Designed miniproteins, single chains, continued (2). Designs and how they scored, part 49

Each design is a single chain, and the fold is of that chain. pLDDT is the mean over its residues in the fold that is shown.

## One batch from the design tools (miniprotein)

Design m5791
Fold by ESMFold2-Fast:
Structure m5791 (fold): chain A 99 residues (1-99)
Amino acid sequence: VSDEELNDGIALIVRGVGNLLASKGKYEEAAELYEKAIELATSDETKALALLNLGEALAKDGKLEEAKEYYEKAAELASKVPGMEEVKKRAEELIKKIE
């Protein structure tokens, strides 16, 4: 396992903990973990997922302008990865809800 593969794996775990915090309504704490997951992610797939989750956490915390920026980044990155059509669609739907 390369350092890149290890870091991407850690990013997925950190994202998972962020999802658990978000499920408990701890959106600010979840956002911090999603930001760390984005920093650690070495694959576009893992990064796109973490960007989408960060946007959703920010939107739940009322930070709609910041959420839109991360949805746009998630959609752009997901568009470059085969098999991420649902992530792209979700990000675009979430952008429309805050326009």
Scores: mean pLDDT 87

Design m5792
Fold by ESMFold2-Fast:
Structure m5792 (fold): chain A 104 residues (1-104)
Amino acid sequence: NPEEIARLLREVAEHMEKQGLEIHPETYEAIEALEEGRYDEAIELARSLGDTQNAVARLVILAAEAQTADPETRQTYADLAIALASSLGLEEIGKRLAELILNA
């Protein structure tokens, strides 16, 4: 469900912007690539942002890699997504994102 994952990732980015954190434009490009099923491109775009410790970029990578992962690896990605979103105060969004990752 790439469209619903992209929606939740945009909500995380908007929350970070409301907290005064700068979200790089390439973050939204990575979300768009994910939404369109361009998973390899989404991962490459998100990795280019890794030096900034961008939480949204890390969530894009987890969600995109989950689309081709085995069920055990998806569980690991889901757990990491919950932990990362919870660190931002977004535990409920993290749980919903994890459900979508597990059912990728």
Scores: mean pLDDT 81

Design m5793
Fold by ESMFold2-Fast:
Structure m5793 (fold): chain A 69 residues (1-69)
Amino acid sequence: SLEAEVELAIAEMILALGKSYLRQGKKDEAIEAFKLAIELMERIKAEYPEVRDGAERLIKEAENLLKEV
């Protein structure tokens, strides 16, 4: 659905923002962005089964990034 695609795109943008903060040494802002992305993706995964695999991939990426900060 369009709604699922838009929500996933927003989550990917938040994840990219978190990566940018991490690159700049802004660890607190990076952690906040990664946690926000995970929360949004968990909601998307629950509401839109058709994008579950995409959301799960992004959740794992964000969780791995959180382990590095």
Scores: mean pLDDT 87

Design m5794
Fold by ESMFold2-Fast:
Structure m5794 (fold): chain A 89 residues (1-89)
Amino acid sequence: KAEELLKKGEKAFEEGKYEEALELYEEAIKLGDVKTKARAYVNLGKVYLKQGKYDEAEEYAEEAIALAEFAGDEETKKEAEKVLEEIKK
């Protein structure tokens, strides 16, 4: 299930397994609804931010904001906005 993939990806991210986290988040995007996709996109942005890939992090964070707005998910939108703020530091 897409929610299980998100949780596994979050665990991989916390363990520094960035490539595994990316794979799990991309799989969650393929299987998930709009809310799940928004959460997966913000998490992809966080991974790319940690890798210093700021262009990719910005693209995923912007996409996450758009999806979160469509889904009415204010918390996920705020998480994505934090990613953009961190890139601009």
Scores: mean pLDDT 84

Design m5795
Fold by ESMFold2-Fast:
Structure m5795 (fold): chain A 70 residues (1-70)
Amino acid sequence: MLSPLERRILETLLRHGPLTVSQIAERLGVSPSTASRHLNRLVERGLVSKRKVGDTTLYSVTGEGQGALN
């Protein structure tokens, strides 16, 4: 099951498009290490995808991630 913070991460990515760990952490009021830990779990579950663009890693919600919010 999704934690309340993991649900907020998915909703934030759905509304604001691809975001960095730092941008997600700032929006949710958590540390970057806390955001990174939860993002890694969501990526392992296929609910979030990550893509490296230059020196930046961007995270986005998957179709399965959108389904998990319902």
Scores: mean pLDDT 85

Design m5796
Fold by ESMFold2-Fast:
Structure m5796 (fold): chain A 74 residues (1-74)
Amino acid sequence: MESLREQLRRLVRQYEEQRRQQGVKPLDPETRQRLIRELLENTPEELRPIVEELLKEGVDPSDVIEAVRELLRE
């Protein structure tokens, strides 16, 4: 459990860094809500509390989606 949490948070930080280098554009509210719904619907139950925690911390849902996809890709 701890290794998955650490891995997910590390991946999120990596995607945040990549976006920061390419110029951060704020998401419009409609796009943000769509990404949040897609993320929660496609997130395994075991990862859902971590994902919800990241979203509450103000992490961009697009970075969380990419991190979750990478974890699930194996």
Scores: mean pLDDT 75

Design m5797
Fold by ESMFold2-Fast:
Structure m5797 (fold): chain A 59 residues (1-59)
Amino acid sequence: DRVEPLIEALSDPSPEVRFEAARELGLIGDPRAREALERALSDPSFLVRIAAREALEAI
C-alpha cells in the first residue's frame, strides 16, 4: 500500500504524475486520500479532474 506517497504525488508539477496518482488512489480505495482527491477536482488538467472524480466514487 503506497497511499502516502501517492497523496504527495497529487501535488507534483507534472500533470501526468498527478493523473497516475489519482488513478492509483482510486484503485486502492483508501479514504485517507479523500481530501487530496477533492482538491484534485479543481486541478488545471481536465484528465486529472476526471481521474480524481472516478477515484472519489471508489472510496
Scores: mean pLDDT 84

Design m5798
Fold by ESMFold2-Fast:
Structure m5798 (fold): chain A 60 residues (1-60)
Amino acid sequence: EFDVEVEASLAIIQGVVAELAGDKEATARYYEEAGRILAKDPSLREEAQEWFRKAEELKA
């Protein structure tokens, strides 16, 4: 079983790969996924919000 931070790191890596490929929509989806994973741990709520913020900026 992976911990929340490890699962979020995998989503972030996928987002970075999508960004390098120029796919902003895929990047935003992966960053939202990272935020959702981090939000499962109440102590990581601030970090989850930061990833949601990055995803929203990519949609503009």
Scores: mean pLDDT 80

Design m5799
Fold by ESMFold2-Fast:
Structure m5799 (fold): chain A 91 residues (1-91)
Amino acid sequence: MTRVYRVELKPGSILGQLLGLPPGTYEVVLTDDKITIRDEEGRVVAEGERVGSRLKIKSFYSGKEVEMTRAGLLATLELSERYGTAKVEEL
């Protein structure tokens, strides 16, 4: 199943810190086995693939890599929105 999110990352966002992404608006496309993150210009800034039960995500912007579950990624976005460090909209 494919999910598409518009994510506004503010300073101090957990996802921004983990992937070394600057504050800004991003498109996150999440499938069962892949994640793709694009900036406002449509450039792919991070990409990940499923390895077992986890997603291995690499930032092309910063070179940082992170592994997390799909549920962990969604929880990180939800917590960041609750604490005002991100705004998340499903498209």
Scores: mean pLDDT 82

Design m5800
Fold by ESMFold2-Fast:
Structure m5800 (fold): chain A 63 residues (1-63)
Amino acid sequence: ADAHYREGVRLEREGRLEEAIEAYRRALDLDPQHMAAQMHLALLLTRLGRVDEAQAVGRRYRP
């Protein structure tokens, strides 16, 4: 989980936004309660204009 989250942060810094989304989704697949990965994924999707997908992140992974 943490390794995939850190990879997502690095990819986002490099401007590789689609790969960052994939890394954050993998982090959440391993740990659905990873708040940082959930938040970063939602913010990234919002920045790309995918607001519906960003809102769905909270619904899919909430406890």
Scores: mean pLDDT 76

Design m5801
Fold by ESMFold2-Fast:
Structure m5801 (fold): chain A 85 residues (1-85)
Amino acid sequence: MKEEEERKKKIEELKKEIRELAKEALELIKKKLKENDGKSLKETLTLIGKALRVIGLLFDADRTDEVEELEKLLEEIKEIIEELK
């Protein structure tokens, strides 16, 4: 029974971290879109694509209770943030 509680806690912590990093990624994308202000259609489309990817990762994180899948989603969102810096 304790193992189930530890698993649930880890899942909640991973989902929380994913949500926080997704918010950071979306704020960075929003800032870059504002700075671009239609100056480059290619850059605008790339940023929109990254935003859609972040949203997709959030939906995937919300629907899974698999620790390994959540850890994979967390690494993917960290990669997007690194690409935005």
Scores: mean pLDDT 82

Design m5802
Fold by ESMFold2-Fast:
Structure m5802 (fold): chain A 78 residues (1-78)
Amino acid sequence: SAAQQAARDDEIATKVRKETQAAVDYGKKNKEKLETLLDTLKFAAEQAKKKAPDDKAYQLVAKILEEGAKEIEELLKS
């Protein structure tokens, strides 16, 4: 059902947000890993966009990963 799909999409988005934030927080404590984490998040975002471009859940996942990558880019500037 549409309600079950929406609930699954929200669950996936919540998990991806938590994992992305954990990766960023790890990078803040382990600055030598920031470049590797940036590459990993950028790669994951591109894969999400390419595999399901018309899927709103995958588009949201890609956006979350891109936002995490931008936060790491800001950490690298400081």
Scores: mean pLDDT 80

Design m5803
Fold by ESMFold2-Fast:
Structure m5803 (fold): chain A 77 residues (1-77)
Amino acid sequence: SEEEKREELAERVVKKVKELIPDLPEEFLERLRKAIKNGDSEELSEILSEIEKKYGEEVMQKIREIILEEIGKYYPN
């Protein structure tokens, strides 16, 4: 189902983000997981904005790239 695909997508994204920023607070990882699982694009944009403010644009762009790459794998058409 779409919900199962989004859960798998969320888990893969969170895993890769944790590998990129091992010291990122668990609260951010949980927010990211839920936003992706629920398809909450507004919350996802807010999370990325907060990450940019705290960790810089380069880190935010890498996380965005992970999300876009993983979305492409789960929704190939």
Scores: mean pLDDT 79

Design m5804
Fold by ESMFold2-Fast:
Structure m5804 (fold): chain A 62 residues (1-62)
Amino acid sequence: MPSLEELAERARELAVKAGDKLSQELKDRVAAALEALAADPDNKALHDAVLAEIRELEELAK
């Protein structure tokens, strides 16, 4: 499974690729989810939240 740093890098790349499709609200949610996971890296719910945001970014980046 990717590390927190790898997830953050992936999210950043996908956000750039999504560009105009990415709302500020979704961008803020992604950043908040990554920050929350960084504070509690073994929290399964926070990890799942980050993965869900990344999946949404992947769909937008297509």
Scores: mean pLDDT 78

Design m5805
Fold by ESMFold2-Fast:
Structure m5805 (fold): chain A 76 residues (1-76)
Amino acid sequence: MGKEAAEKSKEYLKEMLERSKEAIENKDSEKIAREIGRLLRKIGDIEQEELEKFRKIEKEKGIPVLELLREAAKEA
């Protein structure tokens, strides 16, 4: 099921978030926005609720979650 795949992807991204948290705080890349658009197309099937959780983290922590998703996808 797509939901199971999304859950595994979310867990993977969460692990990458924890590991890459420091790296992201040190990165300042505006060009990432270009690739974020492509990433959003791929994660379009991810449940809305899961996307909301990532957006919440972005607002609360000031961490560019979309940048995180792009980096995680690149590392994968």
Scores: mean pLDDT 52

Design m5806
Fold by ESMFold2-Fast:
Structure m5806 (fold): chain A 51 residues (1-51)
Amino acid sequence: MTHGQRLREARDSAGMSQGTLARMLGISPGTLSRIENDQPVSEDLRARLPA
């Protein structure tokens, strides 16, 4: 699976909404949605994600 798919699956398994996870990571829900759909994001932002 891609990084975005893994992140989405982990979030779903934890019962978290995109808003909840985005808040924990300090990003917007729109940015998280882009990451989960493997859309391009800034290098600095990617460095904050696990794996």
Scores: mean pLDDT 71

Design m5807
Fold by ESMFold2-Fast:
Structure m5807 (fold): chain A 74 residues (1-74)
Amino acid sequence: NLRKALELLEEAKKKAREGNGEKAAELAEEAAKLSPDEGVRTLALRGAKAAREGNYEKAVELLEQAKRALEGLL
């Protein structure tokens, strides 16, 4: 599950960089559901919100933070 969450966060970052905010948000929300860590969930959900708002740079930054936090749990 944690490895799947990492894959989803990477795909979410890619979609955010492509300007696909809806797909980025969907993937980030799926990653949040798979993460038991509150910090990772919070960062992923903030990234999803930024992506839906069209703030793709902020979305990428928040999703990278979520990914790094999740990697620290592995």
Scores: mean pLDDT 85

Design m5808
Fold by ESMFold2-Fast:
Structure m5808 (fold): chain A 59 residues (1-59)
Amino acid sequence: LSTVERAIKHDTGLTDEQVREIRRLIEEGRYEEAIELLKRKGGLSDKQARSALEALKES
C-alpha cells in the first residue's frame, strides 16, 4: 500500500483488501462506488470520503 493508503487504513480501520478495492474502483473511474465504500466501511462523512478520494487519486 502507498503512504496515503496506509494513512487511510490507520484512520478508518479498513482492511488491506478493502483499501485495494477502493483503489481499483478509482482506477476504473467508479468514484461514487469508492466514496460509498469509504463511507460505509470506513465510517467517513461525505466530505471526508471525497477528500480521501482526491488524496488517493493523486497518490
Scores: mean pLDDT 80

Design m5809
Fold by ESMFold2-Fast:
Structure m5809 (fold): chain A 69 residues (1-69)
Amino acid sequence: SPVDQYLRQMDNVRNQLRQDVRPLRDQLDDAVSNGDVDRAQQALQQLSRLSRQSSQQLNQLRDLVRQGL
């Protein structure tokens, strides 16, 4: 069903985001602990880009489900 496809693809987006976010969170925490402002800003910028990309992917999946109605 379209709902099953949406849930499966949503899980894939969540799993991918989790894998991509983890090293960036570690990088951010390390940079903050060491006072490395440049590295911290780089990690935050990458996290922001991942958040935007994931939101776009989820919106596309929702649109596909609505078209199936």
Scores: mean pLDDT 80

Design m5810
Fold by ESMFold2-Fast:
Structure m5810 (fold): chain A 80 residues (1-80)
Amino acid sequence: AEPEIEYVFLDPSLSEEEKEELRKLAEELIPKVLAEARKLGITPVKVTVYGSATETEYSLIFRVTGEDGSELVFTRTVPR
């Protein structure tokens, strides 16, 4: 079974367009994040994705929760 994916875009300044771009970027990056977590010996059961945007970049934080309760955090920054 694939892990649960939760999107948490709590920044009220994010436009609908920025939220859509963050979601698309997250969808591309999630398989790589999961592969990295599994390589580190974690069996992922949940990924929580936080997103933010500035004038020059998008930032994504991936919190990966393992079956054993372990947690890994991955950060990705992409120019706009």
Scores: mean pLDDT 82

Design m5811
Fold by ESMFold2-Fast:
Structure m5811 (fold): chain A 56 residues (1-56)
Amino acid sequence: MKNDAISGLVKAGFSQDDAERLANDPELLKKAEERLISLLSLGKSAQQAAAEVAKQ
């Protein structure tokens, strides 16, 4: 995966290790993005949403 994807995930609230894991799996990355959008729509903060997605 490209470093740009990892940087974007870190800025979204993921740790470096979690960002690298998600960036290396296109299916997990897509699921993480969809879940982030859903959690943000429910009023969760970006940091809280990222933490919940990272727990998968």
Scores: mean pLDDT 73

Design m5812
Fold by ESMFold2-Fast:
Order: structure tokens, then C-alpha cells, then sequence
Structure m5812 (fold): chain A 91 residues (1-91)
């Protein structure tokens, strides 16, 4: 179903966020880029959990659910780019 596919996408997105958080732990904790990426990823995890709950409760239309998924994907994309920049600065 659409719901099952969307929840599977959110599960994969959660796995990506958890992997990126592990990458942030390897960065200099005093680097502002590392701190910013961590904050974005922690916000993304909260947004994933909130969206999963709203989907399971049937509170969202398909378009509303897709819009929130796209917003979270954007957060994760930005965090990934920040992590790449932080890694370049440590070389």
C-alpha cells in the first residue's frame, strides 16, 4: 500500500540519519559545522518519528505525508553536505 511504502521510505531515511550521526561523532566536536550537522540530524529524527506517528494514526492525506517526507529528505541532504565540508576542512 501507499502507507507501507511511505513507512519503508521513512525507515530507510532513519537508517541514513543514524549513519550520518555516526560520521558526525568522528568529526572535531568543536567544529561549528559538526555541531550544525548534528542539530539538523537530531531535528530530522524527531520529524521522522512525528511523521511515522501521524501516518499510523491516519491524520494525513497522501499529499501532506509526501510534503513532510520531502522536507525531511531536504534536511538530511543539507546535513550530508555540511558533513562533507567539515571532512574537507580536517584534511
Amino acid sequence: SFRERLLEELRRLREEVERLLEEVEELDPEDPLAQTAREILEAALRDIEALEEDIRAGRLTELQALARLLAIQGEVFVARRIIERAKEREE
Scores: mean pLDDT 88

Design m5813
Fold by ESMFold2-Fast:
Structure m5813 (fold): chain A 118 residues (1-118)
Amino acid sequence: MIKLEESGGGTFKEGGSVTLTSKGSGFDFSKYDWGWLRQRGVKPFEPVAFISADGSKTWYAPEVEGRFTISKDLSKKTVYLNMNNLKVEDTAVYYNYAQDTETGLITIGNGTEVTVVK
């Protein structure tokens, strides 16, 4: 069973930077695609960033393209979301997810809250 432990949330200033971290356990890290979802207030869950199991492919939502970077460290079994030039509208709960490349099953973490203030 996969477990995802997210950290790095908090309150940040507009124009600042933060790195969200998700540490995984109970899986072969190399078999999973990884991404980040966010939920802004009562709005639906929205995809933010994606990295393929082999690390060769990345994707970003248009609203965060050029500001956010997804990366992973195979040795640490950790996925990162580096968030630069924060905007008030980036205020959301951020969820890391893992998708098994063989089964398509998705595991989502408990989320970490990011609040951006002026």
Scores: mean pLDDT 86

Design m5814
Fold by ESMFold2-Fast:
Structure m5814 (fold): chain A 58 residues (1-58)
Amino acid sequence: MELSEEQREEIERALREALRASNGDVRAVAATARELAKRLGVDEQTAFRVAEEVLREL
């Protein structure tokens, strides 16, 4: 779970945008989390934990 502050902020921002754009589609948020994990070279579980935090805003 090694994320810089900048990486975490970027992931949260992108996931919140995906949630907003998809009108709360949890599948879209999960897909975005996987894409970000691959793009940023971070662990998928770490990205999914951030996605869970974003989904709590539902």
Scores: mean pLDDT 75

Design m5815
Fold by ESMFold2-Fast:
Structure m5815 (fold): chain A 80 residues (1-80)
Amino acid sequence: DNLIKAVEKDIEEAKELLKFASKISPEVKEIMEEVIKKLEEAKERLKKDPNDLAGLQELMAEVQELMRKAAELIEEEKKK
């Protein structure tokens, strides 16, 4: 229950960031859309198997890498 609620909050926050990202660049928007997709996959995995912590950790690692790429692109866009 607590993990699913945490992922749902992350999805809501990512959707708000997507609105901002859409104003920065198409590439940042695409990355944020992929982040939301991965978070939704994590939520569905937890619903199917609450003990699939390894699968959750793998998806969250992918989300962290995507967020790192988005941050780099935002900084590059600010320099233009």
Scores: mean pLDDT 79

Design m5816
Fold by ESMFold2-Fast:
Structure m5816 (fold): chain A 70 residues (1-70)
Amino acid sequence: MSLDEDIERGVLMISASVLKTTTPKADLPEDVKEEVLKLAEEAIRYAERGDLETARKKVKEAMELEKKAQ
């Protein structure tokens, strides 16, 4: 249980950090970029505080938004 949570937290933080790095360089509308970056930053914040359910939701929303806009 604890080990799985630590792994998920790490994966969520890495995923959000990748989004923060790649999204500004993507060929996307500025409003979409701003929303994806905001969701990624929120995901990192929630993951750091141990709210993995909310962090997972934020990462998923950011990824889906970016995918739909491509």
Scores: mean pLDDT 79

Design m5817
Fold by ESMFold2-Fast:
Structure m5817 (fold): chain A 86 residues (1-86)
Amino acid sequence: DGAKGVEYFEKKKYEEAIKHYEKAIEKFPENPYLYYLLGKAYFELGKYEEAIKYYEKAIKLAKEQNDEEMLELAEKNLEKAKKKLE
């Protein structure tokens, strides 16, 4: 489902990507990468408040798992999403 979500995202079918990422999260609820991908899909749809919510969840999980690469990536995209609401 995560891989299928990425395929839909690459085709710019962001609503379909979200559905597949949500299914992947049901199986792997503590995976920060899935929340990061969900945040990206909401960002591309212009749903910046939802993107912020999911980037913050990805940051929380990345900190808990000491995943520095995911933390930096999610923080960078969180900043971009917040700037869209300014």
Scores: mean pLDDT 90

Design m5818
Fold by ESMFold2-Fast:
Structure m5818 (fold): chain A 59 residues (1-59)
Amino acid sequence: MTPEQAVEAIKTAVDNGVDPETAVRIVAKALGLDLDIEKVVEALQAGNYEEAIRIVREA
């Protein structure tokens, strides 16, 4: 799964009523990534998808 696909999965979960922090935790656990959940949530709330993708790529 690419970083872009991971961020898209998080957005899809949020669009389906999952809270952003839980969505990031679920995707991180499913992919075995040690993500900075707080920073990913902040980037997504700001609409900064490029930053969210960067954080996932660097995990």
Scores: mean pLDDT 81

Design m5819
Fold by ESMFold2-Fast:
Structure m5819 (fold): chain A 77 residues (1-77)
Amino acid sequence: SAAAQAAEYANLGNEYANQKKYEEAIEAYRKALELDPRYRSAALNLIQLLEELSKKDPKYKPLLEEAKARMAELEAA
């Protein structure tokens, strides 16, 4: 199912983050959200990762703001 595949990509994102493969982790979380756009825990995991990365590298700030805006829209609907 799409939900099961979304969970697999979210878990893969966690694995990549543990390996410090942050670009791959971001892409895995994004794939999870493509499969399930309302997958709240995957969106929160992505935001948490981007918050930590943006403290070290400003290139992640636009991605963080986009992820937060998407979550706010989801909660407003």
Scores: mean pLDDT 85

Design m5820
Fold by ESMFold2-Fast:
Structure m5820 (fold): chain A 62 residues (1-62)
Amino acid sequence: KEEELIEEAKKLVAENPDSLDAITRVSELFAEIAKLRPKPASREEADALAQEVTKLFNEVLK
């Protein structure tokens, strides 16, 4: 299911590169991706999760 959300985000960026609405929708999709990850048990795990989600978001926006 995470892969499906990533593909949807990539498609939105590819089809609407200069659309602020598309960027907003991509942000919403990445919020859903974060919810699919295991609940962090520590502050360090929470920070690692945030970094991984941010990396994926930046890759999609390229």
Scores: mean pLDDT 72

Design m5821
Fold by ESMFold2-Fast:
Structure m5821 (fold): chain A 68 residues (1-68)
Amino acid sequence: NAYELAKKALKDIIDKTSDPEKLKEEMVRAVRNLVAAGYPKEDILKAAREVLKEAGYEDFIPAVEEAV
């Protein structure tokens, strides 16, 4: 569903983006786009928090939360 789809999409960004600054920008953009597309905000944020924390980018979570 929305959570699993978001988690897969956001993990793909982590896997393909080596520059931390660009990764932060792409995560913010992806989260904003998913919410704009009508996916539930809380499901998208849950996926983003988990993906960023697992990848060692927990410090990017506030920026992603501010995006929505």
Scores: mean pLDDT 84

Design m5822
Fold by ESMFold2-Fast:
Structure m5822 (fold): chain A 60 residues (1-60)
Amino acid sequence: RGIAYLKLKQYEGAVKEFSRAIELDPNFAEAYAQRAIAYNHLKQYELADKDYEQAKLIRD
C-alpha cells in the first residue's frame, strides 16, 4: 500500500502508511527504507537519514 503511494507521488500518504507499518512491526527494515524515500521526495532530508540509519541497524 505505501509503495502504491510512492508510485503515485503521494509522498505524505506514503509516510503515513509506512509509519503505521513501523508501529505494527518496529523491526520492519523495509518500511523504514521506503519511508526514507518518501521523506527525500518531500525534501525532509534529516528524517530520511534517520530512517535509513534505522533500516541499517535492523538489518545488522
Scores: mean pLDDT 78

Design m5823
Fold by ESMFold2-Fast:
Structure m5823 (fold): chain A 80 residues (1-80)
Amino acid sequence: LLEEAKEAYQRGDYERAVKLFEEAIKKDPNNAEAYYLAGVAYLRLGDLEKALEWFRKAIELDPNNELARVMLEALEGELK
């Protein structure tokens, strides 16, 4: 599931990628990478609020994910 989600993400198939990442997270809810990549996919789909939610979860699970932190700060600026 996670590999299939990453493949969809790499192809730019963001709608499929978010569905597959959601399934991967159901199996492993502590997978910070899946939350981060789903956040980026939602961002690409224009769903800024969902992207923000998923980036927050990614950072809660992995505070050392600097990319997720940068994305979260940028999105908080857009939603203010």
Scores: mean pLDDT 79

Design m5824
Fold by ESMFold2-Fast:
Structure m5824 (fold): chain A 93 residues (1-93)
Amino acid sequence: VPKETLMAESLAAMAIISNSLGMPELGVKNAKEGIEIAPDSPAAPDAYIALGISLKNLGRYEEAVRAFERALELDPDNEVARRNLAEARELLA
């Protein structure tokens, strides 16, 4: 496994943990760093999902929608991204 993929997976996991701790701004930072390190890796969809969840928790619904759409472009069958996208669109409407 490439080092960049492991770093991106770790950053995506840290973003999810940050969200669970009520630190969505830290979640955005960690998710973006993961995407920058490995934008085309298998970890990228999870990083975009983590980014979207963090943005949604910050009330940044338009940016959250874009993040979840990017996750689905990379992994079209991702149920987590699909469900979060639907929820974010409802919050935006």
Scores: mean pLDDT 82

Design m5826
Fold by ESMFold2-Fast:
Structure m5826 (fold): chain A 68 residues (1-68)
Amino acid sequence: DSAKKLKELKEELNKDPRIKSSLIGDDTLIIETTLSVEELIGLALRIIGDYPDFSVSISGNTITVKAK
């Protein structure tokens, strides 16, 4: 059911034109953004709070969310 949660997160995030997210397989969501550093960190923290069973990492302007 991790795949369903990631797909729902992808659809929600893609409503923001500054965000482009892609689902890789059934367990990984790559979130490419044009957000500021502060907005990027804020988004990552919100995802950590909403999906505690997922791992979240940041590299540059990209957030990677992975099911554990």
Scores: mean pLDDT 83

Design m5827
Fold by ESMFold2-Fast:
Formats: C-alpha cells, structure tokens, sequence
Structure m5827 (fold): chain A 60 residues (1-60)
C-alpha cells in the first residue's frame, strides 16, 4: 500500500482524496464526513473500512 503510506505522510491530501473517491462512489454525506474526520485524525484503517463499505454497496 504505497498510496496509503504516502497518504499518511500528507494528512490533508489523504482527507481530500478520501472525500473525492467516496463522492465518486456515491457515498452519503455522513460517510464522507466520517472518512474525512478519520483521515484528519490519522486513522487510515477506519478511513479504508468506510471506503470499502461504500465501494461494496456501490459496486455491481
């Protein structure tokens, strides 16, 4: 997860990327806010869990 490692170093960019990806996948406003808050707090495991759940519900 080179991208995850880079995101951890860039904090703010990780939050922006998470928000953009979740919006693209049709995530709710609550899910986007929660993922952004997790990224800003450095909880990238929680951010990834939210992203996976949104992707799972939006996929196929």
Amino acid sequence: SALVEEAKRAGNAAAATAAAELERLGGSDQQIREAVEAAKAGDYARMEAIAREVARRSGA
Scores: mean pLDDT 70

Design m5828
Fold by ESMFold2-Fast:
Structure m5828 (fold): chain A 60 residues (1-60)
Amino acid sequence: MEEVRREYRAEALKRAEELQKFYDTLKKVLPDKQVKAILSEKTLEFDEELRKRYAERLAA
């Protein structure tokens, strides 16, 4: 259980870093409102994927 939780946190941190780089790129070419909308959508998508993937491992 603890090892799975550590992996989940590490994966979440890695995804957060990837999203930050993506955001930094988008804010140079798109209006702030559109960038925030895209970032919010991507953040929810990654969070959903991580929760779904780790739900099975945490339950086992």
Scores: mean pLDDT 71

